# Designed miniproteins, single chains, continued (5), part 23

Each design is a single chain, and the fold is of that chain. pLDDT is the mean over its residues in the fold that is shown.

## One batch from the design tools (miniprotein)

Design m16773
Fold by ESMFold2-Fast:
Structure m16773 (fold): chain A 81 residues (1-81)
Amino acid sequence: SMAEEEARVRALLAELKAEVRRRTADLPESDQAFILEVLEAFAAWAIREARRSGRAVDLAALREAMELLADGVLAQIRARR
């Protein structure tokens, strides 16, 4: 069901948000919040696209994309220090 697909995406988001908080404990809360907001926006987009298409989310591909996105944003934040 779509509710189960949405629950899977939200569970992945919660896991990745916890990982980001651990990886960025040295950063200001504003920088941490920005990375989390980017991940939340991407997850919301993925849920919307799943609803639109009626297709199951490829959770492994979504995880990889979200991890790469978080890594890219974090690299930009750290490069400015």
Scores: mean pLDDT 86

Design m16774
Fold by ESMFold2-Fast:
Structure m16774 (fold): chain A 70 residues (1-70)
Amino acid sequence: SGAVESWTEYVLGLIELKDVEGLEFALEVMKARLSPSDVLQVLEKAAEKAKELGEDEILEVVQKYIREVS
């Protein structure tokens, strides 16, 4: 389904913009709309991107959410 792909693209865009507050809001909305396994798939891609960009604060937010759904 396109939902995981669309959420991944959106979340990665927020990470590129370094929008921490927008990311936290988007992740809360995503958690309400997707299954835990689909949320985890998006978060794993988000963590990889944050790590590649050296965005430690964003990586910490993403890792917090990974722990909550794992």
Scores: mean pLDDT 87

Design m16775
Fold by ESMFold2-Fast:
Parts: structure tokens; C-alpha cells; sequence
Structure m16775 (fold): chain A 96 residues (1-96)
């Protein structure tokens, strides 16, 4: 249970980010969004990505404020599919 969900989220989000020009990613100003992007880029497996997300969500990183945690928590609670979760995380990083 859920290892398959994490794998789908990781693969989809990574694919979405790889399509974004590096110059656009460099314009991400939020420390929290930069931390999530770093977690994704440094992860070589879905398990490493899940570990990084857990540290982010348990407030082990000082880069996220209360509004960032509220938005991330809503994404994880209300996304109906791995694809929706990946798209919502992508929109959070890119800042729509």
C-alpha cells in the first residue's frame, strides 16, 4: 500500500519539472519551494523523495512558513489521485 502511489507521484512530478526551462526554475524565490525542488532533484528513487517530503512536512526544515505548510497539507489531504498530487505539487513549486 502507497509505495506505488509515491512512485507514480515521483515519476510524474520529475517528468513535469524536466520540461521546465532551468532559467524558469532559477526564478523560484520561495525558500520552501526551493527546498521541495531540491528534494526532488537530489532524489534518485521514490523512497528518497518520500523521505525528503516527510522531513519537510514534519517541519525539520526551516525554509517553510505556516502558509507553505497549510498549502502542502491541503495538497496531500485533498488530491484524489497520484497524478493530481503531482500536478498540485508542480503548481506549488512553479507558483501559479
Amino acid sequence: TDAETIQQVYNTLKSLIEKVPESTLEKVKSPCKKRLLQILKKSTSPEQFAGGLTLLLTKEFADCDADDYKRLKKIFLYSKSPEELANDLFDFIIGK
Scores: mean pLDDT 79

Design m16776
Fold by ESMFold2-Fast:
Structure m16776 (fold): chain A 84 residues (1-84)
Amino acid sequence: MSPALKKYLEEAEKLATNDQELVVRYLEIAYLFVKLGMYGDALEVVDKIAELDPELAEKVRQYVENKDPDGILKLLVEELKRLN
C-alpha cells in the first residue's frame, strides 16, 4: 500500500459515519487513483470495498482492470443517489 493511499483510506474511515458513506468514500478514492494511472492502489481499494459490498467490488475491479475511470464514476453517481 502506498503512503498516499494509506492517508486517503485513514481519512475516509475517520469521516464516514456508516458503511454506506464509507463505500462512497472508497469509490471516490478508487476513481481518483484510476484517473491518475495508479491501478495497483485502486485494486487495494477494491479489496476494501469487498469487505462491505462484494458485488460492487467486482464491478469496480472490472473497471480498474479495463482502465476505465468513467465506469467507476457511474457507480459512484449511483451510490450517491442512494444516499439522497
Scores: mean pLDDT 87

Design m16777
Fold by ESMFold2-Fast:
Structure m16777 (fold): chain A 63 residues (1-63)
Amino acid sequence: MSEEEALKEAKKKIEEIKKEYGLSDDEVQEALEFGRKLIDAGHSAEEAVEKAILFAELKGLQK
């Protein structure tokens, strides 16, 4: 999976989490930035997507 495709899929899933948990647009961007930082740190695109989604879910749960 390309980096661009991975982040696009992450955004789609994070937007679903936004709807369920009431995240702000800024919180969605923070989750996507977290995924980007993981890729830049040498993590796989797949791992970065999983971690970004988990980050968004944890933010939603804490409200």
Scores: mean pLDDT 79

Design m16778
Fold by ESMFold2-Fast:
Structure m16778 (fold): chain A 83 residues (1-83)
Amino acid sequence: SMSVDQRFQQDLSQIQHIIDVLKANGDTVSAQRVSELKNQFETFYQQYQQSTDPQQQSVYLATQTVLLSEVFFEYRVAQRRLA
């Protein structure tokens, strides 16, 4: 099974790919918004790694899941505008 760190690295790579696609399509506004979500995603992962409380760690991981969902929502909206 994949470790939390391996999942984080894969998710981070996917977010970066989304940013690159949006920039290539000239959607600089959506690219900037996804970049801000990427920064928040990285910040909450750092908080997860520094936490010693399992319940608090679960909250940070849940927040990352929400942020990842927001990234995919922004990407879907951008894709629909191009269709």
Scores: mean pLDDT 85

Design m16779
Fold by ESMFold2-Fast:
Structure m16779 (fold): chain A 81 residues (1-81)
Amino acid sequence: IDEILARLSDPRARALLRRLKAAIDAVRNAQSLPELTAAVEAAMATLRELEPLLSPEEYAKLRTLFDRALLEGQSRLAEQL
């Protein structure tokens, strides 16, 4: 995210990237299944808004970061069960 943010000068894209970073952090740190679900929905909505503003390669990188955060969050919650 920080690498893409450093390349963007568009205030709209920068604001959406900051929102995505916060949503991904929320996914990674979710303490319950409902909290994880809400964070995933927020991240997916932000990714949808970013898609037309980014190159396909940049979008794929952000999607990969989200997928990794989701696996981390799911794994951590599974350890609690």
Scores: mean pLDDT 78

Design m16780
Fold by ESMFold2-Fast:
Structure m16780 (fold): chain A 75 residues (1-75)
Amino acid sequence: SKELQEAIEKMLSEEEAVKAYLRAAGDPQLVEDFLRHLEGIVEKILADPRVPEELREKLRRFLEDMRAFAAELLA
């Protein structure tokens, strides 16, 4: 579905804003809770056969980048 693809692309476009907020908030629990929920959402999206492979690759990279970012903030 085009609407699903557009929603995923919109979510990916917000990455830098989310990172800026998490860094500014300085709350380890918020970072952990955010990452846990994000992982669940991404797993559900990746299980959807309507999502094209190009967006799957972007989502996997996004999740890996967010995990690395969270690990740096929580260190």
Scores: mean pLDDT 83

Design m16781
Fold by ESMFold2-Fast:
Structure m16781 (fold): chain A 84 residues (1-84)
Amino acid sequence: MITRFPASIAQGGSFTVSGTTTPGATISVYIDGQLVAQATANAAGTFAIDVSTASLAVGDHTITVTATLGSTSTSWSRPFTVTA
C-alpha cells in the first residue's frame, strides 16, 4: 500500500489520502487513534478518501491508514501538523 498526503494542512482545510491496496479491502483512516474516515478499495485496488481538519485542533497529529481484508491488515502511520 502506498499513501501520500501533505505534512501540514491549514485548520478547516481538507486533504486526500490516496493509494493502492487489495481490491475490496476496507480502508480505515485514524487521527490520534480516532476513526475519522473509512472507504473500500475499488475493483482496481485504488482508493481516495477526503479527510477534513475542521474538527481537529491546531498542532501536531498522527494519521494512521489501515487496509483490512478478512483477518489480514496493513497499517501506515505518519505525523502531520494542522496550522492556524
Scores: mean pLDDT 77

Design m16782
Fold by ESMFold2-Fast:
Structure m16782 (fold): chain A 67 residues (1-67)
Amino acid sequence: MRVGTVTGEDGSVGVGVAPAEAGGSTAGLKAMRAAPPQPEGSTATVTVEGPEGTTVSTVDGGARLPP
């Protein structure tokens, strides 16, 4: 399993889970969808934990997927 966690600039948190085979970005995207909408131009931190270790990325909060 891969677990994605996103933390928005406002302190909101979203969590997404994906199979290890689906790739780390899938868990991150699910976490972004679970988080409340972030303003465009804000910063969000995406952390993906999986069997291969932990990756941390910074993204534009406005890049959240639509509903």
Scores: mean pLDDT 63

Design m16783
Fold by ESMFold2-Fast:
Structure m16783 (fold): chain A 82 residues (1-82)
Amino acid sequence: GQLEEMEALIETLEKVIKGLEEALKLNDPTVIAAVLHEAKEVLERAKEFLKEAKPETREQKELIERLKELVKRLEGLIKQME
């Protein structure tokens, strides 16, 4: 359901953010390029989900706010890498 999709997307965003942060610490251009490509794809998917999302419950609204926070954090990291 929608809750499961939100939770899965949050988990994916958290993993990608961690991967980007680790890639930046390593300062390896090849690793950075690979993780950046995946990050941009996940970011576009998350933004599309947010456009269509209609949270009805308090739990869904809280997950949407968390998702928005992670999207903002991921956008900031991507800009830092460009």
Scores: mean pLDDT 82

Design m16784
Fold by ESMFold2-Fast:
Structure m16784 (fold): chain A 93 residues (1-93)
Amino acid sequence: SPETHARLMLESISALFRMRGWVYKQMGDYEKSEIFFEMGETLDRIARENEDARVALDEAMEYLEKKKEEYPEMSKVIDGVMEALERMRADLE
């Protein structure tokens, strides 16, 4: 179902951010590592706390837009995942 695909997308993005956090940690960039781990953890929590996939997607996109403003150096990665989330949200209409 589209709702199942939306949840899998959020889980995939959470996993991507955790993976990037681990990579930055191995490179000694602890600041970027912590930012990516925090984003991954937050997206995972948003997906778990919202039974409605549309609400979860909307909350995740709002969170990521705020993080893009706080950390402009993350904008390229955030823009890529935002495009995927926006397409998924449109499919649920």
Scores: mean pLDDT 85

Design m16785
Fold by ESMFold2-Fast:
Structure m16785 (fold): chain A 55 residues (1-55)
Amino acid sequence: LTPEQQARIAALEAEIRGVEAELQRLHDSGAPLDEIMAKVERLRALGEELDALRD
């Protein structure tokens, strides 16, 4: 992997962790379903990006 690809993977992993923590806080607070679904969709998009970098 190039340094750029490694940096991108690390950034995606950090972003995923952040969104997961945010999603848990939304569940704990009883946030609207639409807001929860938006975070779930973001996690899916980040996962797809990570998979693309892995080949």
Scores: mean pLDDT 81

Design m16786
Fold by ESMFold2-Fast:
Structure m16786 (fold): chain A 92 residues (1-92)
Amino acid sequence: DNDRNILLTYPLLKDAYRAAQAAGDEELTAYFLRVLVYSFPLDASLREEFEEYRKREPDRSLLERGIEEFKEIVEKNPDLVASLPELEIYYP
């Protein structure tokens, strides 16, 4: 299931983002933030960074579609979402 495979990438992407931040690599930090905002747009731990990204992104329709698609993935896979220790969901 593609939805399941997407959800299972969360810990890897989150760790990569935090590693880039810790290393002071601004380019990699920005890259992984973009990946996370489109793949896991309702991650509460990154809420502030995602809201700032959304304010400066000119194509709002792509971000809104990503949010709705993520909600569908979560609704289909609640047990898997609950098993991801750092993934807390918020509603912007």
Scores: mean pLDDT 78

Design m16787
Fold by ESMFold2-Fast:
Structure m16787 (fold): chain A 65 residues (1-65)
Amino acid sequence: SAKKETLQAIAKEWQALQEQKVSRAQAEKARDAMTEKMKAAGITSTIVLYLTDSEGETVELVLEG
């Protein structure tokens, strides 16, 4: 289903962000892109993702579908 494929894509993107040690600004840009994909797929739930940015700070990404 489109929802399952979108959630899998979000999970892969989140893993990539964690491995790449991105900046907060890059993480927030990725959040906005992932949120747009969620809305396009009809996902209305909220997903909260945590990662450590390139400065060692915890970033909370709230994806609202």
Scores: mean pLDDT 85

Design m16788
Fold by ESMFold2-Fast:
Structure m16788 (fold): chain A 94 residues (1-94)
Amino acid sequence: MASIEEGRKLLEEKLTEEQKKFREELEKKREEAIKEKKLEEFIEELEKEYAELKKELDEAERAGDAKRAEELKLKLYIVVEIGLEVKKELAKLE
């Protein structure tokens, strides 16, 4: 239960419509980046998104906002999952 496939399955069961849309938007950006050969730029965007979400998560946890913290954790997992898929795609283009 430590694989990315297991994490993906758990995320799909717990995602709200908003979080599903966030994942879909990142998937569409990934497809566009593949077509445009801009995968490295997309990785930089994902890293910036991850840093901002992580900062917001730390703030939410300090404030005791459990609902906000869970939303941010799910978005962080989505960003990490998409980032790993993008890195695999870059390896194929080499």
Scores: mean pLDDT 74

Design m16789
Fold by ESMFold2-Fast:
Structure m16789 (fold): chain A 78 residues (1-78)
Amino acid sequence: MEEKVRTVEEAVLTLTGDEELAKEAAEEVANSDLSEPRFQQMLEIMKEALKAAENIKDPEKRKEKFEETMKKIAEKLA
């Protein structure tokens, strides 16, 4: 559980640069009691977004990629 929360915090921090948002996202994951397969699916989507974001120089385009990623996570976890 603690390792999962930390992984989400690091991923959100890398995508958004917002430490408070990263902590809030990690807290939400900790409180949502996500099953292992659902958590792995979420991490997979986040990893794909991080790879795509690596090639994006524009901060606004990075934000767009983060929003796109959050929508995909919501759709797949629904």
Scores: mean pLDDT 70

Design m16790
Fold by ESMFold2-Fast:
Structure m16790 (fold): chain A 82 residues (1-82)
Amino acid sequence: EEVKERLIEELLSLGMTPEQAERAAEHAEKLADTWVNKKDLVEMFLHYLEIADILKDLPLEKRKEAMRLVHKAAGEIVEQKE
């Protein structure tokens, strides 16, 4: 919860809309849940592709930063669940 709220705030600061930031944060949770419960790399990759689509209108450097933030948040959620 706290990790997700922080991620949304960080993504908003990069110029994402609230809807885009919330969708990206939901996919960060899905990445974490997929790793903890399934260990399915293909399903995780598909979630990363969905995040990339959400981020597509940002300049490249901001897209890279947003993807790093999502990845970091997913890892933190995994640590909290395991």
Scores: mean pLDDT 81

Design m16791
Fold by ESMFold2-Fast:
Structure m16791 (fold): chain A 80 residues (1-80)
Amino acid sequence: LREELLKDPRNLEAVRELAEKYGIPETWVENLELALKLNNDEAVELFVQAMLAYVEGRFEEARELQLEGVSLINRALSEQ
């Protein structure tokens, strides 16, 4: 599970299964999908780390990482 997210965040089917199992918000999977479509590796890494922190029960850290990733995506979209 942890190793799966770290090795292949592009496997969105496995990511969705993980999110469903651990109660990760659907919007977090959508954010990861958007980061992948934009080829923003930094945002992808942040969203993967956020999901891992959430699975490990580190909810505050997960939220912080998620917000950082969203900030990067919003910046990338504004610069297109």
Scores: mean pLDDT 77

Design m16792
Fold by ESMFold2-Fast:
Structure m16792 (fold): chain A 78 residues (1-78)
Amino acid sequence: SVEEALAEAAKTISVQDVVDLAERAAKDPNPSRRAAIETAALLQASLMTPEQRKKVAEELLKSDDPLLKRVGEAIKRA
């Protein structure tokens, strides 16, 4: 099924990959590029298992960066 195929594809996306992408967004001084990278991080997280999403959210929510906290809260709610 498409759902099974997406789950298999999600196995190639690590918790660290999504965390690194969110951190890149937080450090990017260009607002448009920052928003695009933030959107990419959220899309990658949406393809992950609930357990992986929880780990990403927990890691991001440890940060005092407002973008990382916002992304972490969004992933936690999904």
Scores: mean pLDDT 80

Design m16793
Fold by ESMFold2-Fast:
Structure m16793 (fold): chain A 92 residues (1-92)
Amino acid sequence: MSDEEVANLVQQFSLELSKLIDEAKKGASVEEIKKKFQELLDKYEKIAKKSNSAEGAFYLFLSQIVGNKDLLAKLAGEEVAKAIVELATKKL
């Protein structure tokens, strides 16, 4: 996987996470957000495992999600932020 393809993978994952946060803001349940975020984790992990550089970038992005829990809580609420961080942490 090229450096450009790795960057695009992380950018796509980030965009899909942003859409999920917007769904939470619109009143999507914590259970629905958990399910959709787990699906995103499984999808992007599967793609990332095809390349050592992509895999490293994927886990670095998960570490950034965990590190930004306070920002996630401000954007989507405490319960959604907790669910996202717990699922990301389980993959690390």
Scores: mean pLDDT 86

Design m16794
Fold by ESMFold2-Fast:
Structure m16794 (fold): chain A 70 residues (1-70)
Amino acid sequence: SAIEEAKKLLEEALKLTEDEKLKRQIENAIKSLDENDITTARSGLYDLLKDPRLSEEVKKLLEEALKLLE
């Protein structure tokens, strides 16, 4: 499913992320998807994508996950 594919992309992003606050935000998006709360997950990912601390690799994974949730 799109939700399962989005979760896998977020888990990959989590592995590449060292910042504890960014990790928590990614984990919160995964938890929202586990609860089938797509609206909260999307909102969190939109906010996360504005963070200038994101590497290009992580940003691409988050953007792909967000596209799957639209």
Scores: mean pLDDT 85

Design m16795
Fold by ESMFold2-Fast:
Structure m16795 (fold): chain A 60 residues (1-60)
Amino acid sequence: MKYIDELKKKIEETANEKEKEMVEKATTVIKVTMQRPDVGPPKKENVEKALLAAKEHGEK
């Protein structure tokens, strides 16, 4: 799970304050989902895509 925090940090380094809030919220959702045994750990590629999408568009 270390790669999630690394990806968050990398994306946040070019993000403004509002974008950082969206990335942090998306990171929390991903971490909660990963705690489910049936889901397993997500691939690094999928986590990176989700965090980048959150940065660009935010959650509704």
Scores: mean pLDDT 70

Design m16796
Fold by ESMFold2-Fast:
Structure m16796 (fold): chain A 88 residues (1-88)
Amino acid sequence: DPPVVLTFTMEVAPGHAAKAEAFLAGLAARPGVLSVESTVAADGTTIDVTIRWASAAALGAFLADPALAEDMRAAGVTALTDIRVEPA
């Protein structure tokens, strides 16, 4: 299974950008994650995210994690847009 890159734009509640970045940084410790890069836009509520995965199967297992939706809500995530999966 070849490596893949997940890119998306994350929208967060006002005042939650640092908490969302901490959540994203924590993903780097998960099995199958090669790197996590995030950039907070000047508005403080939009975060551009790039996550490199060892395989599409590793990404799929993460997306199937029942804790993911709760963890994202706790981090103040309100929307995910421009979601793309590409070969690494």
Scores: mean pLDDT 83

Design m16797
Fold by ESMFold2-Fast:
Structure m16797 (fold): chain A 107 residues (1-107)
Amino acid sequence: MEEVREELVEIISKAAGISKSTARKLLEYIENVDKEAVVEFLRTVLGLSDEEIEEVLKKLEELEKAKELHSPAVTYQKIIDIVKLILEFVGAEEELLKRVEELKLKV
């Protein structure tokens, strides 16, 4: 989990053109299902549209439900899905999207 988490931070940083510390904050907001912090970050830092933010919020609701199953692997697979969706909206390179998808196999 810790190795997967650090690799996600690196991929987010490279894909979105933000610092690793800023990328780590986004990942923490997603992990905690902090919907207000995620919306503010996506709008103000990443410049996503309201339609794109709505699609991310739907995935956050899926993550919130997955947490009720008390399965760390299922929870983290949902986190990876959310990160991949955000990176697709910011126009991340296909190789970075592939790296995110491959992390699901390590969880």
Scores: mean pLDDT 85

Design m16798
Fold by ESMFold2-Fast:
Structure m16798 (fold): chain A 67 residues (1-67)
Amino acid sequence: MKKELEEKIKELGELAAKSNLDNANLLRAAIAELRDALVNLSSEDGEEKAKKALEEAKKAIEKVKES
């Protein structure tokens, strides 16, 4: 899980650097959720929240790619 979150943060960061301001802001919001999930992995529902953050990040990538 931790490695998947870190890899996704890196992927979104690289995509944000190549995106316009609106798309970059959308991707940065998703990165913030991924970072929050990574910090909270030790909580009772941390793994479930991480899976949700990964799904939201995937949707953000798809939305930006369609732009």
Scores: mean pLDDT 80

Design m16799
Fold by ESMFold2-Fast:
Order: sequence, then structure tokens, then C-alpha cells
Structure m16799 (fold): chain A 76 residues (1-76)
Amino acid sequence: SSMQEEIGELAKKAVETGEGKYVIEMLEKVREYYKDNPLVQKFAEIAIEKVKGKKLSVEELEEVFRESFEEAYAEM
């Protein structure tokens, strides 16, 4: 779908640049796509807060996503 393509393009930019702003844009699109999924909403909220103003490697992004998912799941 068009939204899935937008998410993919933003993910590519995040990986290529390391800029947290593209991760945030991607996560906001993920929130729009999964609007009725409370786990995804909480995950994206936590992950956005963790990447704000940061420049991150792929390994650091993977760790942030893992921690954000664990925290989101624990709050459900």
C-alpha cells in the first residue's frame, strides 16, 4: 500500500543518514497505519521519545526498538 511504501522509504533514509528525525517520521506513519493497535501506539510513543535529537547507528536503532517494545508490552 501507499502508506507501507512511505514507511519503507523513511526507514531507508533513517538507516542511510542515522538521523533520528527520519525514525520519528517513520514511527508517526506506523502509528497512522496501526491506529487501532494500542501496543503499536505505545511502542511508537516510547521509541520516538528515545530517538529525539539523536544520531543513531543501525545497531543502536535495533536496541531502541527492542527496549521500546519491551516497555510497551509491560505497560499493557
Scores: mean pLDDT 83

Design m16800
Fold by ESMFold2-Fast:
Structure m16800 (fold): chain A 82 residues (1-82)
Amino acid sequence: GQLEDAISNSVQTLSTTVQATSTQVNAVVNAISGVSKDTLTSQQAQDAIGEALKDVLLTNATGDQAVSASAHVLDAISESSS
């Protein structure tokens, strides 16, 4: 499904492109899952996803990797939330 594809794509991008830790990957996965399950408000979901991505990208990514990874993960999240 769209959520499963978004999670899989995000895991691949974070693990292969920015070499994220399992903790960082789980934070992003949990944020995406929260949006899909309507567990969080839209604002809470956006804040959680943004914070998880910020932590991963600031810790693991070069500038170019940060831009690329952000675009791919945000696109996957946007599709899964529809």
Scores: mean pLDDT 64

Design m16801
Fold by ESMFold2-Fast:
Structure m16801 (fold): chain A 111 residues (1-111)
Amino acid sequence: MTPEQEAVVRALETLLREAYRLGLSKDEILELFQRLVDEIKAVVPSIPDEELEQFLATVKELLDKGASLDELIAAVREQARKILEGLTPEQQRKVAAVVSDHLAELRRRAR
């Protein structure tokens, strides 16, 4: 992965680990990812809706199955990598900023 791709993937992994550490329910995690995807689409409208819908569907399926945190992280990393491969470095930085903003908001709730 490029440094920009790795930054996004690491931010998503950290976001999931923090959500689990804080004891978020599966519905709260799904809401978090829905808002994340909506904001990513707003800043990078060229991402196909189908790719973002597939990302959310993967997260929902794994949460519904009771998959482990490690399985969810692995799937999120792979889906994110596929989406990022279609983006420019500037667009990848915009995605990283959105993920980082959501992580910062989640950490503020943990005060």
Scores: mean pLDDT 84

Design m16802
Fold by ESMFold2-Fast:
Structure m16802 (fold): chain A 77 residues (1-77)
Amino acid sequence: SAEARIAALTRELQLPVLERMAAAKDAKEVARILVDELEELGVEVPEEYRNESEPEKIAELIGLLTEAIRERAEAEV
């Protein structure tokens, strides 16, 4: 049941960020949303990522955020 609670909390924490990304008008806005969320979770992000529009860099930010949210959920269970 701990694993189920972690999975549920991970989804709950991801939903607001996914909604904000879906509402974003361009790649730079997506990158800013991702960087802001990572910093809120205590993750240090290089300054250059704040104005990033390269798909590969945005994918990297998404990966970092996915991992950070999972770690946060694990810490709260």
Scores: mean pLDDT 79

Design m16803
Fold by ESMFold2-Fast:
Structure m16803 (fold): chain A 87 residues (1-87)
Amino acid sequence: MEKRKEELAELARERAEREGLDPELYEELARAAAELSALAPSLTDEQEAALRPLAEEAERRAAAAPSEEERARVELEAAREALALIR
């Protein structure tokens, strides 16, 4: 997964640069999302239940964010919290 994680991070960075967004923010978000995706098939029912309220709160905070970059920051924070919970 390390190679795929870096490939996804590079693609996210390039897209952010093309759209005039913060490339480091989207690179880190892509890495965190790739790590969560890799761990998803190995999650226990208890871990899935614990992640559900975090995902719901993150969606609400992201929807209330005043800009696309602030939305991405909320999503990155949520992904890091989820990784800390299940790692």
Scores: mean pLDDT 79

Design m16804
Fold by ESMFold2-Fast:
Parts: structure tokens; sequence; C-alpha cells
Structure m16804 (fold): chain A 69 residues (1-69)
């Protein structure tokens, strides 16, 4: 489900960025943008944004989550 994908992406971002950073205002805005792109099924844009912010290793992990959807 889309909600399960959103949860898995949030959990991954919290892991790679740190839970405190994920709960910051900037972290919340980033997660809201990622969740919006997931709802729109713009998965390429999700992967690109994660790669730009967290690097290619985090982007590959997100891509694997999206492929299981």
Amino acid sequence: SIEEIKKQVRDLIAEVNGSEEAQSEEGRELLQKLEQLIEQKRYDDVIQLVEEVFGPEAAKRVEEILKKA
C-alpha cells in the first residue's frame, strides 16, 4: 500500500539521517515532499531527491522499497 511505502521511506530516512534530524522542520518538509511524490507515484523523482540529499546508497535502498510495491 502507499501508506506502507511512506512508512518504510520515513523509517529509512530516519535511519540514515538520524531520528532527531528527521523530526526537525527541514526534515518534516523533506518527508512531506517525498510522501507527496509517492502518492503521485513519481518514484523516479523520489529516488532523485533522496540521492541529492542522502547520497546514492540511500537512494538504492529507497528504490528497493519502491520496487517491492
Scores: mean pLDDT 76

Design m16805
Fold by ESMFold2-Fast:
Structure m16805 (fold): chain A 115 residues (1-115)
Amino acid sequence: SSAIQHVEEALEYIDRALELAEATPSVPQEVIDLLREARAQVEMALSSLKEGDFDLAIRHLEEAARLLAEAKRLAERAGAPKELLEAIDEALSHTLRALEELDPERAARLREELA
């Protein structure tokens, strides 16, 4: 699908992850903060895509992916529920797919960085 579709799906999964994280007392505040920062980056990427600023959208998607990967790492360490980890994974997957639609080489490089 288009980069815009993947960005919109990433936002839906981030919102699901935030709902689950906020409902789970054992999830560290840092995970919630990282998910909120990732959401802001993905929303800025969506705005940039709609305005035709693909270079800016790519930068925001790269930052969102790094933030989501860190949120997942911390959530896993905290023993977060599988549903939260799955929501973060889906958000990261759609963020990377949006990046791949815009710049396959930068997407491949970032996937390698986050491995």
Scores: mean pLDDT 92

Design m16806
Fold by ESMFold2-Fast:
Structure m16806 (fold): chain A 88 residues (1-88)
Amino acid sequence: SSVKKRALEVVEEALRVAEEGYRTAEKAEKFNKNLGKVIREEVDRLREAAERTREAVERGGSPREILELTRETERLTESVLTLIKSAK
């Protein structure tokens, strides 16, 4: 279904952004431990949301559940991207 295809695309982007976020957190921690921690915590939330979205697709969850998880993953992706941009 289009909902499942979109969810997997969002998961792939979220995981790519999470990798960038972890690199940003590692660099930030060298100069500001608190900033690095905040970035890591938000990136962890993003990774967890992406993993839950993927799991829902894999087990054949309802379209409504997958859409709600996809939207949450998109929201967290934007949040992490904002933190990455602000830390540079």
Scores: mean pLDDT 89

Design m16807
Fold by ESMFold2-Fast:
Structure m16807 (fold): chain A 67 residues (1-67)
Amino acid sequence: HMRLEFAPAAGGGVRVTLHGPKEETRLVTPEEAQRIAQEAEDKGMEVRPAPTPYTRESAVAAAKALA
């Protein structure tokens, strides 16, 4: 099984981690993260945690709370 994981990044972006035969991590915009989650679901890929709508505002706020 391949699985995607999303987390807010300190710079206001979103960290996307692909768990599979090789682990891959990318830093993307909140808009790209939402698109990636939708494309993954369209392809039948597991997404964990369940896709929650990301906004630039909420991602920046979460990142600042952790800094």
Scores: mean pLDDT 63

